# Ledger of designs, part 67: designed miniproteins, single chains

Each design is a single chain, and the fold is of that chain. pLDDT is the mean over its residues in the fold that is shown.

## One batch from the design tools (miniprotein)

Design m2322
Fold by ESMFold2-Fast:
Structure m2322 (fold): chain A 85 residues (1-85)
Amino acid sequence: MEEARELVREALEIIEKAKKESKDPVYQKQLDTVIRELERALEKKDFPRAAMALEAAANIFEQMGKTDEAKRLRELAEKIRELAL
């Protein structure tokens, strides 16, 4: 359980950094929605929901041209799913 929380926190740091660095208000709003979903998932311990939110974030990152971060977000989502057993 603690490992899944750490993975979600790593993802939040990646997403929050990208939101702060983005000059596009559309991407900022989309990333803000993902951040809120991840925070809600942490509060409710809903790790399957967190994994789904990370898949959505990865798609946004690909649209932003952040392919390496998108790959990392998908890896985090997969690890969270495995820990949810």
Scores: mean pLDDT 84

Design m2323
Fold by ESMFold2-Fast:
Structure m2323 (fold): chain A 95 residues (1-95)
Amino acid sequence: LFLAHTSPEAALDAAMEAGDVFSAGVIARALELEKGPNHPGVARYYFYLGESYYKAGNLEKAKEYFQKAVDAFEASGDTEMAEKARKLLEEIEKK
């Protein structure tokens, strides 16, 4: 048995917009299992985590998640978002 969800991507976006990092993580894991680690939704979740850790001052974790976001965005063909994640990664490496 499972709960019917209209879209895991929409649920993930709603959790990220609400700042619910825990729920976003649970939904992102489900999306990764269903669609694979290179899905654009998973890539956006990694980017969201990178930004969240950066704002919290955890530069080590921010770098880790921005690197994962770059890889996932490149694999999904989202070159623009991959470049944005790379620029943030470069900024963190200078700090």
Scores: mean pLDDT 76

Design m2324
Fold by ESMFold2-Fast:
Structure m2324 (fold): chain A 68 residues (1-68)
Amino acid sequence: SKEEAEKLIKEAERLATLAASQGHVDQAREAAVYIKKAIELLKSGNYDEAIEYAQKAIDVAREALAAA
């Protein structure tokens, strides 16, 4: 859904910012690319793909943070 995509994009932005603040610059940049793609897909109504790219960004940021 649109709401689910928006929620995951916000979480991805939060985690990418945290990763950047801790010096994981390359992973934060990779996550930012996925976030940008997710936002573009959200704006075009491709909610399932927006969710997929937001999740990719979350995964990259979490790996950098060693959170999961």
Scores: mean pLDDT 85

Design m2325
Fold by ESMFold2-Fast:
Structure m2325 (fold): chain A 67 residues (1-67)
Amino acid sequence: MEVELTPEELEKLEEQGRLIEEGKVTREEALRYFKEMAELIEPGEGLEKLLADAKKAGDELAVKVFE
């Protein structure tokens, strides 16, 4: 089965981005949410992809959260 982000899951991700912009949620909290979402959607590939992308971008905080 092709696992695609549901509209509800996409909406939650968009809401997290908005809350960060408003200063209501920390970046670290949003990254933890992304980790949980990736593990639920694609337990092997999703998290590995996020970690690889974070390392490529040099985002040390994201690397620590996704490890």
Scores: mean pLDDT 68

Design m2326
Fold by ESMFold2-Fast:
Structure m2326 (fold): chain A 64 residues (1-64)
Amino acid sequence: LGSKALSMTTTELYKIWVEVGEKFAKEGKATLRHEPSSVGFPIPSPKTMDAGLELSKALEEALS
């Protein structure tokens, strides 16, 4: 993860994570899981290994 991510707040990081996750869910590459007990933001779960690699790269780019 880039140095910019280290200067961001947890809220800003989660907003980026949700934005990327929603894009992947819309494309059918991931599902968004709503975790009711600890985090208000849905967590993307990739549907394939290739989608997981793309999601990882997209998050790294978004946080850089």
Scores: mean pLDDT 63

Design m2327
Fold by ESMFold2-Fast:
Order: structure tokens, then sequence, then C-alpha cells
Structure m2327 (fold): chain A 83 residues (1-83)
């Protein structure tokens, strides 16, 4: 359901923040992107939500946070399967 997908994206955002550790900018990007994805899932736009998740992951990776980027991608894909 859209709400279950949104909850999965929100939980994924918290996990990505924990995985990012010391890179404050990467943590902010991961959290913001997955919040946008969660909002899009609640609106019934799973494809848009998935794009927000991938954009956040790419931005975190560009900031040197490969583990945070991986967590964001995993959270986004799992949420998409629940939508």
Amino acid sequence: SPEEAAEAADRGGMRAVLESGDNQKARDVAATGLKKAADAFREGNPEEARRYGEQAAQMAENLGDTKGAEAVREASERAFELA
C-alpha cells in the first residue's frame, strides 16, 4: 500500500543517516531524498518516489558516502515493492 511504502522509505532514511556516520552533508541528502520519496509514495506516485531515492543515493555517493548511498537504494527498492 502507499502508506506501507512510505513507512518503509521513512525507516530507510533513518538507517541511511546511521550508515553515513561522519559525513553530515551526505546524511542530510539521504534523509531529505528519502523523505521526498516517502511523500511521493503517500501521494500514489511510486515511480517518482523511486527517482527521488536514486537521486539521493547518487548525491550521497558523490559526497563519498558509498554505504549511505547503498542503504538509500535498498530502502527505495524495498519501499517500491510495497507500493
Scores: mean pLDDT 78

Design m2328
Fold by ESMFold2-Fast:
Structure m2328 (fold): chain A 77 residues (1-77)
Amino acid sequence: SKEDKLAEKILEIGKKYNLPEEAVRAISATVFLGLRLGLSKEKILALVRKQLEKYLTPEQVDKVVEEIGKALDEIEK
């Protein structure tokens, strides 16, 4: 399913940027709740950015947000 593919990509991104399990869970929850509520990609990514600010530098936050954005585009296409 598209949700399973997105979850796998979020886990891969979390591993790539050495995110703690708590951060990966928070991002996943934010993304899937946002999609369920019908939030725009831009709104979902803004919420993800807020969660990541606790764990990553601004430069790393930008990279992670970009990769999650690409993952969202891939499941929508």
Scores: mean pLDDT 84

Design m2329
Fold by ESMFold2-Fast:
Order: sequence, then C-alpha cells, then structure tokens
Structure m2329 (fold): chain A 100 residues (1-100)
Amino acid sequence: MNPKVEVKAPEKVEENGTLIVSAKVSGGNPNDKYKVTVILENEESGEILGIDSKIIKIGEEAEFKFENLGKKGKLRIKAIAKKLDDLSIKGEGSIDVEVE
C-alpha cells in the first residue's frame, strides 16, 4: 500500500524571502520510516530551484526551509516519500506556490 503524503506551504512567497514547506506521511504502520524528498520546480521551465530530504516516521511532520529562491513565477513543490527498507513503497504529494 502506498503511503499518503501531505504537503503544506503558503500560497505566496517573496522571491527574497524564506519558503517553509511541511510534509507529513500517513497511511502506513506507525513504526515505518520514510525518506521524504522535497523538490522545488519552476512550472514553466522545469528548472529545479531547490531539493532537500529528511527521514521521518508515519505521523511525523518534517519542516523544510528554502531561502532566496531568486526567481518569480509559479513554483511546484513536490514531496516524494520512499520507505527506507523497501523503496518500491512510495507516495507523492504536491502543491503550487506563487513567487512574487
């Protein structure tokens, strides 16, 4: 069973500000550990503007900070969670953010 990944971010962020993204994994066993990778992608160009990863348990929320994005426009935030002992068990969530 693929886990559910919930991603939270503000609707808008300033180009020179701090973007805080939270990701939570659910729908698995309470003791399961997942590597969560957050990818920031410019929706128009496909350019990757940021990437970070953290290991969390089911029900834990990971906070990711990205600063000085350097580009205005539509940003897609994608969170990918892969189970540490079985990489075939994965989940994904995404949210769109406007950089102004």
Scores: mean pLDDT 81

Design m2330
Fold by ESMFold2-Fast:
Structure m2330 (fold): chain A 103 residues (1-103)
Amino acid sequence: DLKKKAQEVLKQAEEEGTRQVEEALAMAREAARLDEEVGREVARLTGEMATLLGSGTGLANYYLKKDPEKALKVVEETRRQVRELFDRARRLYEETRRRAERS
C-alpha cells in the first residue's frame, strides 16, 4: 500500500529532521562560544533547516491522501535539502573547532 509507505516515510523524515535540527542548534551554541560569526551562520542554517522541514512535511502531508507518490517525492526532496544544510552546518562547526584547538 503506497499510502501506508508514504505515511511511514513521512514519520521517519519528521523524526530524523527534528533530530538534525536539535543537533544543529547544539552546534550553533558551541560554535558561537568559539567564533560569534560562525555561530550566527550555523544558527541561520539551522533556521533554514527548520523552515524546510516544516514546509516540506506539511506539503507531503497535504498530498498523502490525494497523491501518495507525490508525497513520497516531496518527503525525499525535503530530506535531501535538510541533510545538505545539516552537513554544511556540521562542516562549519568542525572547522571552527579545529581552528580553536590550533589557537
Scores: mean pLDDT 88

Design m2331
Fold by ESMFold2-Fast:
Structure m2331 (fold): chain A 82 residues (1-82)
Amino acid sequence: MEDELARKMKALVLAIADAVSDEALSAEIKALAEALYEAALAGDYEKAEEYARRLEALLAEAAAAEPEAVRAAFAAAVEAYK
């Protein structure tokens, strides 16, 4: 289910963004998560791939800067979907 997968991905990414203390990084991650979610729902997979690649880079940056906060947010978001 495309909508369910997009919703889960968005929720996970937003949880990670909320966990990081860098407000600028958090805002950028949230903006890309929203853009990726909308592109995926619209079937614009070329834009979805672009946003996903950029989002992956920012998430890696967040995990490197605040590994404990990112890991805790990831675990909490995953539990919400069990």
Scores: mean pLDDT 76

Design m2332
Fold by ESMFold2-Fast:
Structure m2332 (fold): chain A 64 residues (1-64)
Amino acid sequence: MEREMFELALAVVRAVAKENGVPLEEAAESLIDTSKGGLEKSPVTETIKEALINEARGRELVLP
C-alpha cells in the first residue's frame, strides 16, 4: 500500500475522531464498517486500521 494513501486515510480518520470526540481506533472502525459491504477483510482496510491504532498509541506506523 502506498504511504500517501495511508497518510490521507489517517488525516480523514483523525478529523472524524476529533469531530465526534472518539478515539482514532473507533473512528477507523466506523469508516471500515461503512466500506464493509464490498471490502470485508480487505488487506488494505486492515492495514489502514492497524496503522491508525498504532498512531493512536504513539507507535511507529508499521504496515503488514
Scores: mean pLDDT 59

Design m2333
Fold by ESMFold2-Fast:
Structure m2333 (fold): chain A 82 residues (1-82)
Amino acid sequence: SLDEALKLLDKAIEAAKNYQLTPESLRELADLFEEVYKLPKELAELLRKAAEEVSKIKDKKEQAELAIKTLEEVKKKIEELK
């Protein structure tokens, strides 16, 4: 359901704020959104692109800021689907 997807996003945002979110976590979230929740592929692609970009950043704060920004963008797009 969309509510379960939003719950997963909130947990991912919290993990990012605590510097615990990895690029692999973003890819796993993208796969869940595409394969399990059947959300638009564009949302999964946003998360996969963020995972690639985060992988290239060495500073943990900058990694977290990019991840949070992308996760909040995806959250807003899912809320628009309701």
Scores: mean pLDDT 85

Design m2334
Fold by ESMFold2-Fast:
Structure m2334 (fold): chain A 65 residues (1-65)
Amino acid sequence: SSPSSQALEDAFNKAAELLHDESLSAEEKLERFTEWLRENYPEQPSFVEAMIRKFRKELEELEKE
């Protein structure tokens, strides 16, 4: 099933929170986001994978700076 607009918003908000946490490494940010997604959306593996891919791209863009 397609994720709800609320699930997308919650995931984007969590991603933004982690991306701007200067106390965490890129690896720690990815690990925490992955754990949060799997805990909150255990029955939606396609959604989890899509959000992880999006987050990795955002981390890559930050690392280019």
Scores: mean pLDDT 80

Design m2335
Fold by ESMFold2-Fast:
Structure m2335 (fold): chain A 79 residues (1-79)
Amino acid sequence: SMEDELRGLLAMAATIAAALGHPELAARLRRQSEDLRVPPERREELIRLLKEGLDAYLAGDPERALAHLRAADALLPPP
């Protein structure tokens, strides 16, 4: 399902954010992977940004990866 895909992408993104030295960003992404509170209308865009961030990280571009993860973070609901 889209929800299962999004939870998986958020968990991977949290691991990447931690690896890049951004523990607060990692914690926010991980919280959403465990308790998804993102509004349905934001989920497709969030999946796109998380996939682009993962692709950038795998391509060896940490700056582009972080930019996409920060854009994804902006779509997350406040704590």
Scores: mean pLDDT 90

Design m2336
Fold by ESMFold2-Fast:
Structure m2336 (fold): chain A 95 residues (1-95)
Amino acid sequence: SLEEVLEKYKDILSKVKDPRVLVPVIMQMAVDLGLITPEQAEKIALYVLTTLPFDAKLEEAKPYIERAMKLLGLSDEQIEKVLEIYDKAIELAKK
């Protein structure tokens, strides 16, 4: 479940201050949940990390992740579920 995966990564997420660290963690969580493949996760992370502004804050990564998934041809359902992981991870990172 999403709650179990969030619990597994909570210590990492609570220490994350850089979206370039956050995005790979979110992608790994999405793989753990069976939402995307490891290959898809790598491609999404690479796209986001190369297009994200250098001074981007944690909260600013969401549209870049969404764009990467759309370019990769993921379904609207897959995109929505991965962005839900992002939103929950941001809540934990801002604590």
Scores: mean pLDDT 87

Design m2337
Fold by ESMFold2-Fast:
Structure m2337 (fold): chain A 78 residues (1-78)
Amino acid sequence: VAALAAAIEEAARAAEERFLAEHPNADGSDPELRLEAAELLLEAAPSPLTRALLAAARAELAGASPEEVLAVFRETLA
């Protein structure tokens, strides 16, 4: 659990640094940026959690409600 959390944090930091270098005015609340971060997290740390995060990010970008995004996350984690 701790090792996975550390890997996710490191991958997220690396993805954020790389993305901010390319997009210096990036807003972390942007669904497209969140999807890109989730894709990078899955590549760096493949797990049910990173897969669920990617599925949730895709649902959000597709216009799903917060409740639908949470449902996708829970279903993918199970």
Scores: mean pLDDT 68

Design m2338
Fold by ESMFold2-Fast:
Structure m2338 (fold): chain A 74 residues (1-74)
Amino acid sequence: MDVEKAEEELFKLYKELIENKDDREKSIEILSKIFNTPVELIEKILTDEDLEEFVKEAEELLEKKKEKEKKLKE
């Protein structure tokens, strides 16, 4: 598996998670893809606080990626 391609797909999922942060069903579906875990299991273990923390973490990771890309263009 190409590490760069896997990282790019992960960041796409993080962006989708942020865009759908107010939709619990969509967020669970996206997290299922991120963790490669069935929706049913994510729904059982994921609290609303965990979801909020994940959205915050995704926002931070996307911001760090954008900063890294800006430094490479400089």
Scores: mean pLDDT 76

Design m2339
Fold by ESMFold2-Fast:
Structure m2339 (fold): chain A 90 residues (1-90)
Amino acid sequence: SLTEELLRLDERLRAGENRKEALERSVMLGVAEVAAAVLRTLAKHEENPEIREVWLEGAERLLKAKTPEEMVKILRETEERVKEIKEKLA
């Protein structure tokens, strides 16, 4: 029946939307892991323990981020906090 084929197509299109969302989440998680790895590398080469903790906290927050907007906010806040500490040491 044409009706049964159309219903099966609708089910596959809904499954495709779920796959797109899953792929977008996987890409976001991958980007977060790369960004977190960069911050952890900065922490590893940082001699100041207060700045090191800020980088490590930023990395942990990135791994918990749910949106690209949250990731950008975390990166900006982390950079601003590091800048504040460096200015306080100058």
Scores: mean pLDDT 80

Design m2340
Fold by ESMFold2-Fast:
Formats: C-alpha cells, structure tokens, sequence
Structure m2340 (fold): chain A 92 residues (1-92)
C-alpha cells in the first residue's frame, strides 16, 4: 500500500506541473498551440484524478484496483506529456 500511495503522489505532482505548463502555453501560444495545450490540460487532469483514486483504493486495502488506477494515471501522464511537447514545438 505505502509504495502505491507514494507513486500516486509523485504522479499527481507531475500531472499538476504538466497542467500548469500547458495553461501557460495555451495563453502564450495562440490558436495553433491552443488545441494541443487543451489536450495536455485534459489528460493531466485525468492523470491527477486516477492518481487520487489509486491512493484511495490503496488506503482501503484494495491493492488490485489501486494498481489499475495507477496504470491509468501513468497512461494519462504520457498522453499529457506528448501533447505538451507538441504545443511547445509550435510555440518555439
């Protein structure tokens, strides 16, 4: 349980950083960057949601459900990063 809670906290923090970066790029990048920044924000929020669900399941002793939510949080983090990278490429 402790390992899953720690990893969920790391994923939640990483997702928050990606969301903040995407919001900055959305404001500065104009119409070309906006769709990619919006997708990065969307997936970062989903990564945070599943990280919280993973931690809650782990605290309740449901290790199997916690691992599934943790896997989803990692998937959404990867998607958020890919869209953020595309938005950065357009702004640069």
Amino acid sequence: AKEIIREAAINFTAAGILQAAAEVLKDLGGERAQPFADKAIEYAKKAMEYSQKAAEAALNGDVETARKYLEKSKEYLDKAQKYLDEAERIVA
Scores: mean pLDDT 87

Design m2341
Fold by ESMFold2-Fast:
Structure m2341 (fold): chain A 85 residues (1-85)
Amino acid sequence: LKEKIKELLDEIVSLAKQHLSPGMYAAIEQLAQLVKENPDDIELLKAFIRVLRRLAEELSETDPEAAQRILELVDEIEKLVDEME
């Protein structure tokens, strides 16, 4: 897994800790860890991106700034994933 993707995942986990409920934060942290432990599983990373986009959509109703920041980080990860393929 590219080092930059790991950095972006860490930023997403940090935002989740600040803006999401403890239960949602724990789920995001666990999924991010699973992605980091399976660096060659691009489909797992893509599945996680889909989860993050869904959570950002829900968050946009209560915290549109945090939702937008998560989407920006997800877009950056998708660009890096495209470069890996």
Scores: mean pLDDT 80

Design m2342
Fold by ESMFold2-Fast:
Structure m2342 (fold): chain A 84 residues (1-84)
Amino acid sequence: MPSMQQQLTDYSHNSLSLAIQTIVTARQNGNDDLVQRATDLRNQIRDISQNAIQSNDPNVMQQAMQQIDQITRQIQQLLDQANS
């Protein structure tokens, strides 16, 4: 089983990649609102993951992964909107 830190790092990296893809797609479409929304969600992922990793608390890391999962779903919805 991967460590909680490794799982959190993987969740964070995957979510950040999706956020970057969403920002690029929104910029190509000229949708400044969607660029801003995706950028805000990207920044939230960075803050959540950094704080949780620095805590060295498995409960904090588990909660952070749940928050990142929720934000990832929001980013996916924004990407779907950008491609509509």
Scores: mean pLDDT 85

Design m2343
Fold by ESMFold2-Fast:
Structure m2343 (fold): chain A 55 residues (1-55)
Amino acid sequence: MEKVKIVVTKDDTAEEVKKRVVEVAKEGKEPVVDLTDASDDAKLGAIEGYKEVKE
């Protein structure tokens, strides 16, 4: 499975991160989220995105 790295910045919103995770997964690729510089809100967005993809 092809991996796509999603780099999240402190200015990204939860909705933007969630959308990016879901779109990558819909393409049959593995989303790999880099949360090093992410806000707490963006981290929650990544979690929600992964949850939506698995369910």
Scores: mean pLDDT 78

Design m2344
Fold by ESMFold2-Fast:
Structure m2344 (fold): chain A 65 residues (1-65)
Amino acid sequence: SMMERDYTLAIARIAASVFGLKDVEFRDDTIIVYKPKSSPGADEGAELIKKAAENAGLKFEVKEV
């Protein structure tokens, strides 16, 4: 739902700030996470966003910068 989408976006932005992700983008039904090359904290943040996206019925993509 739209409410779940907004909640997922809020969580994604908080996780990005805390876990050192470079950016988070929404396109249509997809959350795109930009993370630095393999970093334990960034990988953990991306995994949290992935689970939140899946629970909200959204697609998830990771791009390394």
Scores: mean pLDDT 77

Design m2345
Fold by ESMFold2-Fast:
Formats: sequence, structure tokens, C-alpha cells
Structure m2345 (fold): chain A 72 residues (1-72)
Amino acid sequence: MFEKEVEEAMYRIGLSVILTSHRTLGDEMSDEDRLQALEMIEKAEKAGVELSPEELELKEWLEKRLKEKGLL
């Protein structure tokens, strides 16, 4: 149980970094960085981490942009 809590904490830190980068860099993020960000968000969800509304909006934006570019 506490191992899952540690894993969740690590995902929360990763998600915080991704959100901060998105807010700060936005359009300066490469498509490769966007793919890595989406993969991290999806791994967090699969691990049972509850995404915030802002994290869900970022996920949807990343999925849409990457699909439009034929990268998904």
C-alpha cells in the first residue's frame, strides 16, 4: 500500500513539472516533448492517479494536436 502511495507521489511531481513546462513554454515544446508528456500522463492514469481538471485539459489538448499531426 505505501509503495503505491510513493509511486503516486512520483507521478504527481512529474505531472507538476509537465504542467509548469506547458504553462511556461507552451508553443516552444517540440512534438517529441509533447509525446513524452502524453505518455507520462497516460502512465499516471493507468497507475490510478486522479488527474485534475487542468491535467485532463492538457491531456485532451496533447491528444488532439498529436492526432492532427499524424503522430498518433
Scores: mean pLDDT 77

Design m2346
Fold by ESMFold2-Fast:
Parts: structure tokens; C-alpha cells; sequence
Structure m2346 (fold): chain A 90 residues (1-90)
């Protein structure tokens, strides 16, 4: 059980890193949609394994960030969304 949770947490950190990098680099919608699907699967598995609520909240926050970035119509709007997320994590 602990080993499964640790492996899932490590996998989540890898996908989080990829998603943040894609957002910062202005990746195309197709890439963001793929990352969103991967994050949603990780969230489902985290809830299934009963992982810590703070970890679940972090993944949910990133999923919302990716969704907002996909809906953004300008670079300025996307940059504002990323700054707001960064400020909330501080």
C-alpha cells in the first residue's frame, strides 16, 4: 500500500512537472489536453488509494489551471492565470 502511494506520488510529480513546463512554453492545445487527461487519471487513482487531501487538492488545482489555460484567448490572459496560481501556492 505505502509503495503504491509512493510510486503514484512520484508519477504525479513527473506529470505535474511536464504540465507546468508545457504551460510556461505555450504548448499547443493538443498537448495540454493530453496532460489534462493524464492528470485526471492520476487524481482518480489518488482518491481510490486514499492519498492525503493536500496532494489531491494540489492535483485538482493544476487540473483547473490547465483548463483555464486551454480557455485563455491571449498570452496575457494565460500569463495572468499562471501568476495567480503561483501566488496562491506561496
Amino acid sequence: EKEKKKKLAEEALEVISEALEALLEGAPAEVLEELLARLEKILEEMKKLGMDQDQIDAIEALIELVRRALAAKSREERDAILKEFSDQQA
Scores: mean pLDDT 77

Design m2347
Fold by ESMFold2-Fast:
Structure m2347 (fold): chain A 70 residues (1-70)
Amino acid sequence: SKKEKIEKIIEEFREKMAELTKSMSPEVQKELREKYLELLEWINENIETVTEEEVKKKIEEILKWAEELK
């Protein structure tokens, strides 16, 4: 189902965040956590209409932000 696919995408994102946080300052880790929680809120609010592609795009934007801080 769409929900199961989105859950897998979020799980992969969580694993990637765990790896990224090992090299981040506490301040940046807090910002990443806040972006993650905002993403989850947005998905929950829009679950009926959100697409896998939209979720992936928002994750890509967060990951790009994190990579640019290196």
Scores: mean pLDDT 82

Design m2348
Fold by ESMFold2-Fast:
Structure m2348 (fold): chain A 75 residues (1-75)
Amino acid sequence: SAEEQAALRAALEALRPGLPAHLRPLVDHILAHIDEITSPEMQAAMRALVADPSMARAVEVEVLLGMKLIEEGLK
């Protein structure tokens, strides 16, 4: 929801100054894409996927891959 997006954005913005300098661009990237990450469609799809234990592992792998691609993009 918009309220959940606002809460997550506020939490990330509050966390940002305490992070190592090399991780701040990662937070900025997440904030730039927060609407996609917290969209109702994405939340519904994630809830459906985690209902299946095999799919929960696939989602974990995709999250790790996404984080790696973001890290490589920040180089």
Scores: mean pLDDT 65

Design m2349
Fold by ESMFold2-Fast:
Structure m2349 (fold): chain A 80 residues (1-80)
Amino acid sequence: SMEERQKALHERIAEIRRESLKNHDADGLAIEQYMLWVEYVVPDLSEEQKREIRDILEKDPFSAENLRKVNEIIEEAKKK
């Protein structure tokens, strides 16, 4: 059900937060949380598209320009 999927997603986010806090990696936390939401919203993303998104975010996960580029990849993935 949707409730079970949301619960699983929340549990996974909590796990990633624990790992990132242990490693003092705030940027890594932001990237991993973003990737979880992207995979939840667009489950049909290819491994190549996920890698491209991750590479962009690793350069600067808070850059408006980088987030625009990531959004363009997501929109292309939604096209039939």
Scores: mean pLDDT 75

Design m2350
Fold by ESMFold2-Fast:
Structure m2350 (fold): chain A 111 residues (1-111)
Amino acid sequence: TSLPRILIRGDKAEIEAYVAEHKAKIVEQLDLGDKDPKNEIGKAAMAVIMLHNAGDKEDAKKALLSLAYLIELTEHPDTANYLTGLADLARSLGLGDISKQLRQRAEQLKA
């Protein structure tokens, strides 16, 4: 099952199970970022953009929040910075409510 499908159609338990099975790979992909053309996290962010451009704003919002939750579950030291990046993506898409939510969560994680 592809990561974008889980983020759009999966529930919280499915996301948690995915992280439990793939935690090391997700952490590696977060560390590599744009250096890995097979980066599933980068592809998931692109899927959010594609959903928004297609007019599917509700699935885009769900996928973005699910991606943020997935990153939090990894307990990566830079999680707050990744959530800030997703908040910036949300703002670029006009999803100001989601952007504010993710930015507030990022600040909480720094405390």
Scores: mean pLDDT 79

Design m2351
Fold by ESMFold2-Fast:
Structure m2351 (fold): chain A 96 residues (1-96)
Amino acid sequence: MEEFERLLKEARELIKKAQEALDAGNVDEAIKYINEAFTKIDEAIELNNGKITPEIRELMREAVDVAIALLEKLGHPESAATLRAVYEQTLASEPA
């Protein structure tokens, strides 16, 4: 409910900060922000009885995209590929 909306807003802001840090080449800050964003998304999912809504899916997609780009920049292409595959499988599940 209200707390759920606040968590989603915080996650969205953290994803934006992570993207800005990534664009600026501040990998350490990007990692911190994206990790916090995933924590907020996880809390929102738990608060929503484990149900992933379309809004959560959009935030997860944005967060995963940033995380994949970070892993590629850090020289962990296998980890990036694994994360991409796992998340694409989740996204391919049409029912939200």
Scores: mean pLDDT 78

Design m2352
Fold by ESMFold2-Fast:
Structure m2352 (fold): chain A 95 residues (1-95)
Amino acid sequence: SEAKEDLLKKLELLAKYNPEEAEKLIKLYEETIEALKNKSNEELLKLDEEIRKIIMLALELIHPQENLTIEDLTEEDREEMIKLLEEWIKVIKEA
């Protein structure tokens, strides 16, 4: 997916030119992964806007133009999102 590849390039650039912001983003991604593993869809809706935005970005990359929300998350969506977030963390750390 072009959108997925573009995001990875942006994350690599962020890590090279703004490492402090990149480290904060890693922590948000790690917190989002733990939330996806341990919380219901209803509990995810009550999390900080920053985490909800990360989930919505990942959901849009998995299901483009389907207008899905956090309430629509399946177990398969959660597993795919966790893999995406782990890849994003890896790209930042390897930059």
Scores: mean pLDDT 88

Design m2353
Fold by ESMFold2-Fast:
Structure m2353 (fold): chain A 80 residues (1-80)
Amino acid sequence: SMEERVEKLIEELERLRDEFRAKAAQSTDPRVQAAYQAAVDTIDEVIEWLKKNKATPEEAERALRAIRALGDRVDQLAAK
């Protein structure tokens, strides 16, 4: 169903959130910690929006793509 598809995509967002939370905790650089924490906060806001607005699978897939792109940018900042 559409609801099951959205739930699976939210689970993927929750896994990314947990990954970035772990990266924040592992970093010794306060700037890198702040960047990963900002990504976690953004993912939390996206998950809340998707749940509150009864989002479609298409909207959830777009959100997941945007969050993956954000994560790649934060990883690039951490690598320098």
Scores: mean pLDDT 86

Design m2354
Fold by ESMFold2-Fast:
Structure m2354 (fold): chain A 66 residues (1-66)
Amino acid sequence: GAESLARRGVQRARQGDVDGSIRLFRRAGRIDRSVAIRGARESIRILIKQGDIDGAIRFRRLIRSL
């Protein structure tokens, strides 16, 4: 379900796989938008802590499009 996809998305973001993470959150958002947004926001915090500002910007754009 959406929670499983979002959890996998967060894990991909933690691993630096921004593209794979975004694909998982888009899939999660088609099932439950609120779950996808919550996971995407968590992923932004992770990416900022890792110094991936470009990845964080891509996630901010993702949230606007969910």
Scores: mean pLDDT 90

Design m2355
Fold by ESMFold2-Fast:
Structure m2355 (fold): chain A 73 residues (1-73)
Amino acid sequence: MLISEKELEELVKRIAEKLGLSKEQAEQLLKEAMELHKKRPLHKSEVEGTIILLALDLGLVSTDQAREALKEL
């Protein structure tokens, strides 16, 4: 099942808080996740992992932080 934009926004907020991101970093992550979802609609089964990997790609978290977050999924 595809995630809705509202569900994606709430999930990004939750993951950003879990990763200890600042408000500005969380806003950047949300913007990039929404753009990715517009280009490639995200499924509910992949979205959490995709957001964590996106945070890593944007340099917002370390590899170790991303690994621990993925382990908790």
Scores: mean pLDDT 80

Design m2356
Fold by ESMFold2-Fast:
Structure m2356 (fold): chain A 66 residues (1-66)
Amino acid sequence: ASAERARAESERALKEADETLATKSDKEGANMYFEAAGRSELLGDREGAQRLRQKAKDAYAKYEAA
């Protein structure tokens, strides 16, 4: 189903961004989360997109506070 594919893609994007955040700068990880959120929303996974945007905000806040 298209909904299952959209959700699987969002989960992949989240994991990839989490790994990027762990190994790269907070700024780079935040940008990756924002891009993934846009793709997830276009695929119809609004919940996944919201989760990715929250991760992006948290990473940017950490970057700006440093």
Scores: mean pLDDT 73

Design m2357
Fold by ESMFold2-Fast:
Parts: sequence; C-alpha cells; structure tokens
Structure m2357 (fold): chain A 70 residues (1-70)
Amino acid sequence: TREEIVRELNREGERVDQLVKDGSSRDEVLDAINETARASLRLMLVTVGELAERRQGDRELARELRERAR
C-alpha cells in the first residue's frame, strides 16, 4: 500500500540521516541512498500492480509489473 511505501521510505531516510550525522564515509552514504532508491522503485512497481489487480482485475498487468520489480 501507499502507507507501507511511505513508512519504508521514512525508515530508510532516517537511516541515511543517521549515517550522515555519525560521520560515515561519502561512499557508505551513497550506497545507502542507492539501495533506498532501488527498493523504492521496486515497491512502486509492486504497488501499481496490486492496484491494477484489485481495482480493475487486471491480473496480466499486475503479473508484468511484479516481474519487472525483480
């Protein structure tokens, strides 16, 4: 759901903020940001697929979007 994506993004954002405050290396911070970006894209694709399946019964589109999220 959208709420699940928002919660995950908030947790990941807090983690990145903590790494910056702790004086972690630039590379470590960038790696964390890249992981967050990849996870966010995957969650968006899954969520759009779930909405297509739930609201329109479009199981084919939902299947394609889940496959692309891998």
Scores: mean pLDDT 71

